# Designed miniproteins, single chains, continued (5): the designs that were tried, part 42

Each design is a single chain, and the fold is of that chain. pLDDT is the mean over its residues in the fold that is shown.

## One batch from the design tools (miniprotein)

Design m17519
Fold by ESMFold2-Fast:
Structure m17519 (fold): chain A 80 residues (1-80)
Amino acid sequence: SSIRDNMASSLQNDYQLSQQNYNQLLDDYQRLSDQSRRADLRSRQQGQRLRQQGQQQYDLMLGYTQSRNDLQQLLNQVRS
């Protein structure tokens, strides 16, 4: 393979890993959102704690979204 093909393959693998990590965090975020809603029915303080945990997961998801956008941009540069 040419060096460009190797770079493209590597970037595609990084993109796929970022997407998998995002999906795992999304599942955790949805779980925490459901737990927060149920906790609010019993205790506002418990609901607030779970929302803070959810916010941390959401911030990580935003980081992975940005990472994937950057990887896609690099992949486009390698292919152009």
Scores: mean pLDDT 78

Design m17520
Fold by ESMFold2-Fast:
Structure m17520 (fold): chain A 69 residues (1-69)
Amino acid sequence: KDKKTKEIIEAALEVIEELELSEEQKKLLEELKKEKNIEEQVKLLEELLSKLSEEDREKVMEVIKKELA
């Protein structure tokens, strides 16, 4: 469970780092990267995704979907 969740988070982070982020979104990304608790990482990722544009959110969700396959 934790290993697969970590792989999904890491794949999502790679895509998010390539996006044109606001300063608020960059702060959330840095908090997510520093967080060591997987449940809190998931919560931070969900918050970051909610603040992305629809287009950028879809790009991240596509990668998450591929990791789940």
Scores: mean pLDDT 80

Design m17521
Fold by ESMFold2-Fast:
Structure m17521 (fold): chain A 97 residues (1-97)
Amino acid sequence: SEALKLLRKAAELLIEAARAVLRGRVEEAKKLLEEAKKLVEKAKPELPELAAELEAALELLEKAIEALEAGKVKEADILATAAAVIAIGVLIELELL
């Protein structure tokens, strides 16, 4: 499914973003988070049964980007990690159910 491919790519980008944050590469992390957000937004309409979970992930990603822009690197890492956990949970549900 297209939605599964989009969410899988989003999860990969979120892992890369977390690594970029840990290395102090704020601008790289921001771009990766923005790309992941766009992929989740594209997947959401195809998964109405998971809309609430995907909306929560989008809100966390938006807050993570805002935290990076404000120089709050630790807050951004926590928020991005929470979004990644939701995305991975959705992928597990779609692949196992």
Scores: mean pLDDT 84

Design m17522
Fold by ESMFold2-Fast:
Structure m17522 (fold): chain A 92 residues (1-92)
Amino acid sequence: EAHYNLGNALKNLGRLDEAVEAYKKAIELKPDFAEAHYNLGNALKDLGRLDEAVEAYKKALELKPDFTEARDELQKVEVELGIEDLKKAVEK
């Protein structure tokens, strides 16, 4: 969990790209780590990488279906992604 703890520290420092890399490394070592997938989603969301954030939250829920925080964040990001897609459509 050193990589997971490193990811949390980097995220708290606003070093979001590095936090994403640390969480991905934590997931490589422990693919069933629901909390790492959830925090990866949070860092990706903060970076505006909404599609990747959705996939990370979905994976967290797949591993832990009662993960209320992941479900709530997934719903928020899906709404935000819908708004972003609408903006792209009108800016063509």
Scores: mean pLDDT 80

Design m17523
Fold by ESMFold2-Fast:
Structure m17523 (fold): chain A 62 residues (1-62)
Amino acid sequence: SSEEARRRRLALRFSEELKELGIDPSKIAMLVQELIKQAREENASIEEFEKMLDEEIEKIRG
């Protein structure tokens, strides 16, 4: 569906940003899996999922 496609694009963007920050690919995969799991458990909207990804990036930068 269009929602699944949007979630995949957000996860891809997140992965690319972490690569640019020099994060290990295995760690990126683990973080993506955990954030997807958390979003599912919290029944997060697409906007809430994007916020979760953005907050994790800022946490890693800070």
Scores: mean pLDDT 85

Design m17524
Fold by ESMFold2-Fast:
Structure m17524 (fold): chain A 82 residues (1-82)
Amino acid sequence: ANEIEKEAIYLESEASLHLMAGTIALKMNDKELAIEHYEKAIEELEKAIEVAKKSDSPLAKEILKASEEALEKLKEELEKLK
């Protein structure tokens, strides 16, 4: 439980940092850098979802839901940038 929750939180946090970096890059008119960071955020969110699915704890379920919602929104944003 603890290690699964820690790994899922770490991956979600990494995804959030890449999402923030991509958003900053887009504001700087660096579309290529924004795409790279959004793609990395998607990869980390997909990993977070897989890890979170391994636990049925309330925290793991919250991480799973948040990560799935973030992944869907980020995929839509990435399509608009291509």
Scores: mean pLDDT 84

Design m17525
Fold by ESMFold2-Fast:
Structure m17525 (fold): chain A 68 residues (1-68)
Amino acid sequence: MAEKKLEEVSKEVVEELRELEEKDKIYGPEPSEEVARLIGRQLRRLGDAWQEVLEERKKLKELGIEVK
């Protein structure tokens, strides 16, 4: 079920990044340090979820289950 976590995290990250993009347009042409930090945090969460999917896929492949 790591794949479902990745899908949910991806949706959350996309929504957060979209909100930050709109805030960037309101507050100015260059993102604030706070916005950059929030973007980094979301990207890290996405990376962690992606690693779980890769590990799950590796285990399934070892069991002879083909995952696309």
Scores: mean pLDDT 68

Design m17526
Fold by ESMFold2-Fast:
Structure m17526 (fold): chain A 99 residues (1-99)
Amino acid sequence: SMAEELAKEIIELEGLDLSVEEVIKMIEESSKALLASSEAGVEPLVKQAKENMTPEQLKKLAEEAKKIAELLRKFNHPANLKMADVYEELAKKLEELAK
């Protein structure tokens, strides 16, 4: 699947301490957030991160979100481009929270 291929590339390029399954889960949870974001945006994810993460974890998550967005843009499909925009917005809001 595209998600599995993206997860493998993310792990390879970034040297993540995450399994392929964990990265796929992150992509799927973000895809569910994108489907919900037609109504709710990224605000629920940002709120959950704010309540459960340290500033250091927020910065790391923001960097991971940026890398996912870059990889999604590489595949240049309309759905992936829309998802990349969502990940970029998530990264910006997480960086703001980490201040």
Scores: mean pLDDT 68

Design m17527
Fold by ESMFold2-Fast:
Structure m17527 (fold): chain A 59 residues (1-59)
Amino acid sequence: SLEELKEYADKLIDEATSKEQAEEVPREVGKKAIEQGFSYEEIKELGDYVRKKVEEKFG
């Protein structure tokens, strides 16, 4: 589900030791979303969520 991908993204961001590493998370979760057949709108929502989380930790 989209919520499971958000949880996966949260874990990856928590484990990131640098902003550069955390900025790769949108690509990783976006790839999973495409593989799972999520819509463009859902992928955009996921990307916006992940970028906000990166900014909260490293911004």
Scores: mean pLDDT 81

Design m17528
Fold by ESMFold2-Fast:
Structure m17528 (fold): chain A 79 residues (1-79)
Amino acid sequence: MEEAKKLIEEAEKYILNGDYDKAVSYAEQALKIAEKNGDKELIARALLTLARVYLKQGDGEKANELYEKAKKIFEELGL
């Protein structure tokens, strides 16, 4: 799962730089890889990263939807 972790790290860097379009792109790529590999922790982390980007862009509804999906997965994992 190194690829998905790297993509999440890149997405987080773009959030810090204010490049939200790139942050979305990298986080969505990470989500696809995590889903393909069934890595629930990385799926939740990618969803949380996307939620943060949408919140920064002012899309609170989309951010909340993604946050709740991530929260549910973390709760299932005991995290």
Scores: mean pLDDT 84

Design m17530
Fold by ESMFold2-Fast:
Structure m17530 (fold): chain A 96 residues (1-96)
Amino acid sequence: SMEEKVEQARRLLLEAHEALEKGDYDKAISLAEQAVKLSPDTPLAAAAYLLMGRAYYKKGDKEKAIEYFQKAIDIAEKTNSPSLLEEAKKLLEEVK
């Protein structure tokens, strides 16, 4: 069901945050990509794109960081997620 996919995506995103904090950026990106695939075009997908942007920035890939923050903005606007939109815009300005 959609609810089961959303719950699985949430767990993957929590694991991705732990990987990001441990400096395992490739694992964080992989887990966040899986979360997006399970719940595309949702607030969870926007949060996953934010995490991917942060991970790419930590890897020194500024161009990919900007790309993923922009994807997070687009989804946050479409899903009426003002908190995620504000965070995505703030992170985008910080990496420019």
Scores: mean pLDDT 90

Design m17531
Fold by ESMFold2-Fast:
Structure m17531 (fold): chain A 93 residues (1-93)
Amino acid sequence: MEEEIRKLAEELVEGLRRLSPAQRDRFIAQLAEVLGLDPAEIRAMLDSGDYEALIEKIEEALRKLWESGDYKGLFAFLALVEEVRLAVERERS
């Protein structure tokens, strides 16, 4: 589970890095809402290249959702990872 959570967080961050600024801002807002994070902080970390710190914040937020039994939040995160993947594919075409 922990290794899977990290891989999903890494995939999401890589996807956000590959998106246009407009698409990135949309998904940053959704990610912030799902995980209870500050969208401005997420954006700043992506812009500064502090990807490891962002991955760690996502992992910590997901662990809190799991420990609190917020399975709806976990499901929303998984859906968001897939939406980012699809958005990256659409922008490449």
Scores: mean pLDDT 82

Design m17532
Fold by ESMFold2-Fast:
Structure m17532 (fold): chain A 62 residues (1-62)
Amino acid sequence: MLTEEEWKEAEIALLMIKGAVAELAGDRQTAADYYREAAKLSREAGNVEDAELFEKKAQELE
């Protein structure tokens, strides 16, 4: 069974995939929303560096 922390990491990975798919589709706003959500979950998981990287990625897409 996955722990809550492992489930958060899986959710972040899925959000990264969704963001990448949105970028390929040209939906920059949707991609930014997914990366912002990944940043929030990364911060909640204690991964501040990853959260900052995702936030910068989302801002670049706006």
Scores: mean pLDDT 80

Design m17533
Fold by ESMFold2-Fast:
Structure m17533 (fold): chain A 69 residues (1-69)
Amino acid sequence: LESQIKVYEARIAEDPNNALAWYYLGNVLFQKGDYEKALKAYQKALALRPSEATKRNLERVKKELEKKK
């Protein structure tokens, strides 16, 4: 998971408007359990490119944050 996070962070550093890189970063962070970071990554992805898949995953991470707090 850490190696995948580094890959997507590198892609974002090269192109901060890469919505797919933000989306995949959100997915990896969600799998790791870093829900706050996953939420921010999905919010960036959605702002750059509207997507039903991104909206769905954003709602999932919000629900996990509600359970943990």
Scores: mean pLDDT 79

Design m17534
Fold by ESMFold2-Fast:
Structure m17534 (fold): chain A 65 residues (1-65)
Amino acid sequence: LKKPTEEEVKEVKDLYEKLLEEGKSNEEAVLEVAKYLEEKGYIEIDENDTLDELVEKIVEALFNL
């Protein structure tokens, strides 16, 4: 899997905040961020992943450069 740059880490945080400002729930914002990272090739989402597991994958991808 690819690792995001510091700029992409910031973009992910900005995306999450923007989704919350648009009225999305924390759950919906986490799912959209996870999909964004999957599209970029930074994480692999499994259909059996819980929201907590998605959050862990996001955090690991962003901080394990």
Scores: mean pLDDT 76

Design m17535
Fold by ESMFold2-Fast:
Parts: sequence; C-alpha cells; structure tokens
Structure m17535 (fold): chain A 65 residues (1-65)
Amino acid sequence: KDELIAEATALAAEGLNLAGDPNATEEEKEKGIELLEKAKELFKEAGAEEGVKLIEKEIEKIKKK
C-alpha cells in the first residue's frame, strides 16, 4: 500500500512539473496529464481517496486552461 502511494506521489510530481509549467508545450501538458491519470489510478488502488481527489483537481485545472 505505502509503495503504491509513494509511486503515485512521484508520478504526480512528474506530471505536475510537465503540465503545470507555464512554459510547457501542448505535448508536455498532454504527457503530464497522462502521468497524473496514472498517479490517480495508483491512488485508487491504494485506497487513498484524498490523493485521488487532489489529482482530479489538478487535471481539471490544467484542462480548463
């Protein structure tokens, strides 16, 4: 369980660095969203509902731009 949360957290950080950078290209934002989606699935598998909600909010913020 803790390993899944750690991996999800690392993927979320990578995704946010790619997609959350104001200088990111559209391709980098897309890849960042893919990493965030993967992190969300790992948080779901670990039963970390708060992690899932946080990632969903970040994805929504990126997509609304």
Scores: mean pLDDT 79

Design m17536
Fold by ESMFold2-Fast:
Structure m17536 (fold): chain A 90 residues (1-90)
Amino acid sequence: APEPPVVIDVEAESDDPTRPARLTLTVEATRPEDRPLARRIAELLARELRELGADIEEFREVSETRYEIVAGGVTSQQLGEAFLRVHERL
């Protein structure tokens, strides 16, 4: 399969996906030209997570191609819903 232009990595401070947890989402552009798309995806993810009731503790540009979001109070179901909403807005 062709390499995706943006890669999203998710780390949760919980081994139970049914409980709200703190999530660290890393949104990375695979190429410098994909940086605007990575930024838009990161901004949309933060917005949709807030709309679903998550607390966005941190949003930062870690490097020229990488964005990090720290969100508290997120369940696996809410994360999945946020991804679907972001996909619909792209």
Scores: mean pLDDT 83

Design m17537
Fold by ESMFold2-Fast:
Structure m17537 (fold): chain A 74 residues (1-74)
Amino acid sequence: SDIERLLREAEETRELLSRASEEAARLAEEALEHARRAAELLAAAPDDPAAQAEALAHLGRALEAAREAVAVAE
């Protein structure tokens, strides 16, 4: 019946949203880890240009992962 089909579609939609939320969470965790790494580099060697360059690269990766998390969540 149409009701049984709609219930199945609702359950499938809920499962897809759950999986998308899990992927968004993983990407957000990846972004936080890159941000944490950048902070650690700057804390350990604030005046080292090489450490600053590596920290900027990690911040770039953090922004990329954060944008992907938002895209998956939409």
Scores: mean pLDDT 78

Design m17538
Fold by ESMFold2-Fast:
Structure m17538 (fold): chain A 69 residues (1-69)
Amino acid sequence: VSEEELDREVREALVLIKVAIARIDYNKGRYDEAIETLEEALKWAEDHGLSPEVIEYIRKELEEVKKKK
């Protein structure tokens, strides 16, 4: 595994952890906190050039939380 590949995997793991934290927040009814975390995760993913699949996953999570609010 190259340093570039490892770096990409670490970046993807970090953003998925943010999504998991947001999931915990909205399961507890903390919708505003979940939305903020997901918006941060989305911006971070876009700024760091993560895959379209990861970006779309975050967008779907954000829409789901907004629908619950």
Scores: mean pLDDT 78

Design m17539
Fold by ESMFold2-Fast:
Structure m17539 (fold): chain A 65 residues (1-65)
Amino acid sequence: MLTDEQIERVAEMARERLGLTDEQVEKVREILKKEGISPETLRKIAEELGVPFEDLARVVAEALA
């Protein structure tokens, strides 16, 4: 289970690294709050945002390091 602080860090890093809009960042927060982090959830987010899974996975790994 992710903390609100961890979710916010992931969302902020995704905004900076992937150039996401505020609406896309809110979508990332919403999905992570409901589903947590798994390879399937990250793949779902990547498809919804139209970004490569590899790029999103890298952002998440760095945000949680």
Scores: mean pLDDT 82

Design m17540
Fold by ESMFold2-Fast:
Structure m17540 (fold): chain A 84 residues (1-84)
Amino acid sequence: SMKEKEAEELIKEADELEKQGKYIEAAELYKRAGDLFEEAGNLEKAAEAYSKAAELYANYGRTPAERQEAVELAQKAVELKKKL
């Protein structure tokens, strides 16, 4: 679908940002990709993208909002995996 293609491009952009050490910007794109995969019904790829975003927010997040994103996205990934 068009949403899955957009999500795959966001994953590529996020991977490149992560290589550059732009971890929070990468996490934001992984989260957006997860949202698009979930909307497209690809729950497996959505869970993977949310897990990656959660990991980056957990390891590199410095604000309370970024740390909250880590918790919420990790929970969302677990809930999606339970549906697989």
Scores: mean pLDDT 90

Design m17541
Fold by ESMFold2-Fast:
Parts: C-alpha cells; structure tokens; sequence
Structure m17541 (fold): chain A 73 residues (1-73)
C-alpha cells in the first residue's frame, strides 16, 4: 500500500528518533532544523514536499531525479 504524506512524515519522525536515540519523536520543525544544520538539502526538500501534501511516490521520484542531476565536478 502507498504511504500517505502523513504516514511518511510519522515514519521519518520515528526513524530519526531511533537513529539519534531520542526519547520522543522530534517535531516536523525540529526535523527541518536538524536537516538544515546538517546541510541535508535533499532531505529538507523531501520533508517539505510531504508537508505540502505531495504524495510519497511523487516526493521519492523528485528526490531520485535530484540525485541523478547532481554533478560533482
């Protein structure tokens, strides 16, 4: 079954809490702040797309296109 934007965001909150050993899932604003501090521009764009109600599949497709277009000279 396809993930709704809300389900995808909830999964991101849980994954990040586990990865950072947090006692509670971080808020969406805390996640965005964390990604900005770590210069994870792709992750930030993905989270913002889900927040705007873009479907999970469309957000993933956009992320894949961004990664493919990334040129390291």
Amino acid sequence: MQLTPEQALADIQRILASKLNLPEPPTLEQIKAYLKENKDEIGLEFVELLEKGVTYDEAVQRLIERLREKRKA
Scores: mean pLDDT 73

Design m17542
Fold by ESMFold2-Fast:
Order: structure tokens, then C-alpha cells, then sequence
Structure m17542 (fold): chain A 65 residues (1-65)
């Protein structure tokens, strides 16, 4: 879980550096985390938890940028 959330934060930083809006960075980073969780075979409950944690972490990162 933490690894996937860290990847979402990294993705958001990359997107912001490329000039994407905060909304675009948040949406695409959280989507990326959900896709990784699905590929790892996580349950629907686990995927929901990843999405919530990635959303919170990425929002905090965007607020700091």
C-alpha cells in the first residue's frame, strides 16, 4: 500500500513539473495508484483504501507545491 501511495505522489510531482494543473495531477496520480493496486490483485476494499490514501497524500503534496 505505502509503495503505491509513494508512486502516486511521485507521479503527481512529475505532472506538476510538466505544467499540469493541480486537478489534472491529482486525478491522474490517483488513477495511476488504482491501476497499480488492480494489477497487484488487491481486493475492492484494499483498492478503495489505496485510492483514499493516495488522494490524501497527493492533495498534501499539491498544497506544498
Amino acid sequence: MEEIVEEAVRKARELLAQGKTPEEALRDAVRHAIELAKKKGLSDEEITQVAVEAYRAVRAEIAAA
Scores: mean pLDDT 82

Design m17543
Fold by ESMFold2-Fast:
Structure m17543 (fold): chain A 77 residues (1-77)
Amino acid sequence: KEIEERVKELAEKLGAEEAIEKIKKLLAEAGVELPKLPEEEVRKALEELERLYETEKDPEVKKGMREAVAIALVQLE
């Protein structure tokens, strides 16, 4: 999937692999399935997020961005 590949590339670039694994584990333990996001909304968010991440200096904000990418990838699977 085009958008899934792009989210995966961004997750690797941001080092979000650990966050993705943790989220998948927590959802499995809770028996919760995340709703799938429309690809168009994900595409717009990814474009903005990547630009913001490159210019952002606040570690807390960057952590939140990595978590958002991890959640988006889980929702696309």
Scores: mean pLDDT 68

Design m17544
Fold by ESMFold2-Fast:
Structure m17544 (fold): chain A 71 residues (1-71)
Amino acid sequence: DEALKLAKEGKVDEAIKLILEKYKKGELSKEEAIEIVEKLYKEGLITGKHVVEVEVPIGIELIEEGLDKVL
């Protein structure tokens, strides 16, 4: 994976940017983008701050779906 390679090279900000750009272009699904971020976090290549930067726009749909059930 391209994002994993960038993160292993110490280019963490570029890896996060790449994931977000591909997600915005529709090249990555929500599940694929989350899986990549989880792999980077599990390998210790990114911090929780970087995880939030990717998962916030992706997780909004899940939060909205949850609120629709409650509201």
Scores: mean pLDDT 69

Design m17546
Fold by ESMFold2-Fast:
Structure m17546 (fold): chain A 71 residues (1-71)
Amino acid sequence: MSKEEFEKKINEAIELAKQGKYDEARKLVIEAFREMGKPELAKKAEELLKNTPVFLQPYVIGKLGKEALKE
């Protein structure tokens, strides 16, 4: 997966979370991390997002996406 495709998926997940579609947003984030070859980060994202308050979900998704692109 390219960085551009990854960024598009993360932005789509943020938008889904803003719309209250938390399950779809979480699934998309986990899929994007796995497609980037970062299964450990995908597992951490799944655990973190399950325990994140709904109003913080877009913010946390954005931070996880930036972390994935740094390394």
Scores: mean pLDDT 79

Design m17547
Fold by ESMFold2-Fast:
Structure m17547 (fold): chain A 57 residues (1-57)
Amino acid sequence: SSMIEEAKRLLKEALRAILQGDFATARELLARARELAKDNPEMMREVDNLEALLDQQ
């Protein structure tokens, strides 16, 4: 699925942004990934995990 592929790309980019300290970009990418992953519980869990990581900053 192209939507799942795009969501995976956004999650990868969001993690990269977090590791680089670019939290604003990470939040934007995670918001986009959440939109694409709405019907996929596994992908939504990954989004939630990265958002929780950001909340620790």
Scores: mean pLDDT 84

Design m17548
Fold by ESMFold2-Fast:
Structure m17548 (fold): chain A 90 residues (1-90)
Amino acid sequence: SLEEELELLEEFIKKDPNNAAAWAGAGKIYFELGEYEKAVEYYKKALELDPNAEFAPEVLRILAEALEKLGKYEEAAEALARAKELEAKL
């Protein structure tokens, strides 16, 4: 279940708080659960730890969607622009 996967990711984060992929994975599950504030928090942490990760464009696009759900349209536009810029360099 999503809840079981989230528990495992939270355990990974507890053991290694620098595991950017675990923060990104947990953020995605929070987004799927409709917990947009938590999704934004976890995705921002993932991007802080590894701003150029292979997952960064996907994370930035989902982050933009979560920010739009929260009415943070300016931050959402910035996240989407950054995603497009990273995709253009791949």
Scores: mean pLDDT 88

Design m17549
Fold by ESMFold2-Fast:
Structure m17549 (fold): chain A 60 residues (1-60)
Amino acid sequence: SLSDLPEELRKKILEALELVRKGASLEEAARFLLQQQGVEVTPVNLAVAVKELEEVLKSL
């Protein structure tokens, strides 16, 4: 699944996951990912991004 994403988006997702590895929460990593993509950090967008990062972590 991760390999099916555009390379630029994949790199940003990996950067967000590296934050989690360094001790950040999934919410903090999801917020970072939204900000890097220029997406507004709303409760709905944050919840979706957290779920997407959880699915990527399961696929590693």
Scores: mean pLDDT 76

Design m17550
Fold by ESMFold2-Fast:
Structure m17550 (fold): chain A 67 residues (1-67)
Amino acid sequence: SFEELNKKLVEELEKEEKELEKLLKEGKATKEEVQKKVTETIGRILREIGDEIQRELEERRKAAELA
């Protein structure tokens, strides 16, 4: 479901944020590298959420037409 997907993606984002913050504090990554990774992850999450919303809406539409 969209709700389960959203929860999973939020948890994944939070884990990545903590890892990137640790790398930044340890000097193993630059601020620019962290910014790039965060931007890429947000972009992917937004696409996955959009795709799931589209799928849920289409499934609901089909179910309503068959009922």
Scores: mean pLDDT 78

Design m17551
Fold by ESMFold2-Fast:
Structure m17551 (fold): chain A 59 residues (1-59)
Amino acid sequence: TNYASLFMQGTQAYDAGDYKTAADYFKQAAEIGDSVSEEDREGMRKLAEELEAKAKELE
């Protein structure tokens, strides 16, 4: 599914230390997650925001 694909790509980017790309994928996953709970979507948004902050520190 689109959600699973985006989450997997985000996880791969995170493992590679590419926090900016990981944040973008997790942010997209949160938007597409129609079959995911609001709690999981909120968690994805928070994680994306934290990773965006990390990426900004590394630039």
Scores: mean pLDDT 76

Design m17552
Fold by ESMFold2-Fast:
Structure m17552 (fold): chain A 78 residues (1-78)
Amino acid sequence: EEKLKKAIDYLEKAGRALQAGNVEEAISYLEKAKEYAKDHPEVVELIDKAIQALKEGNLTEADRYIGEAIRKLRELLA
């Protein structure tokens, strides 16, 4: 499904922004990923947890939640 592929693309961009230390850019990409994943509440919940972790300065937990969201979306495409 093209929406799920777009959600994965934005989540991967968010992860790369975090590796570069660009927290605001990462949050922006996470919000875009939520728009494409909106029909999957479990994925939206993981993205919201990633955004909250970033707002709290917990980059490690944010990266973990991003990874979990990507894994769930890939499972839905398989």
Scores: mean pLDDT 87

Design m17553
Fold by ESMFold2-Fast:
Structure m17553 (fold): chain A 98 residues (1-98)
Amino acid sequence: GELEELLKKLEEAYEKLKEALKKGDKEKALEYYEEVVRIAEELIELAKKEGDYETAKRALEILKEAAMLMMRNIPERVLEAIGEVLRAIGELLEIELK
């Protein structure tokens, strides 16, 4: 379904982000990180609407890991990445408390 297709795209974007960081390609890493954020936000909202909290949790975990990679490898984006990590933790806690 649409959730499965979006999750696959999210996982592919995350793998491309990791590869770009390993190569030291900061420009491509930023591009793939923006794609991860965009796809994750869409997937989380759709999964929550469908009551698929397992998929929402997976998307939040990928978003958190991607943001943590950006914090470690691209210091100029640390503030934005911290915000994404905190947001993802908050939403994960909200899901676990349900």
Scores: mean pLDDT 83

Design m17554
Fold by ESMFold2-Fast:
Structure m17554 (fold): chain A 90 residues (1-90)
Amino acid sequence: SEIEELEKLLEELKKLWKELKELLENSKLGGSEEARKRLEKSFEEFLKELEELIEKAKEGDKEAAEEAKRKLEEAIEILKSKIEALKKLE
């Protein structure tokens, strides 16, 4: 199911975000607390947008499904890249 694929990608994105947050906190590489709070708020707004697109996809909006998949895949690759870069600094 396309919807099951989107939900799986959303879960993967949330797991990667948790890993990134833990790396930034534990490695002391996260910059200021204010910078971390800004990043977290931006991610929360992005998650809300993705969840709204997935709900529209569940209602049969094919354009919303395609947009959600594109945004999820792009965000997952960005987070993986950032996590890999941080791990190389250890």
Scores: mean pLDDT 82

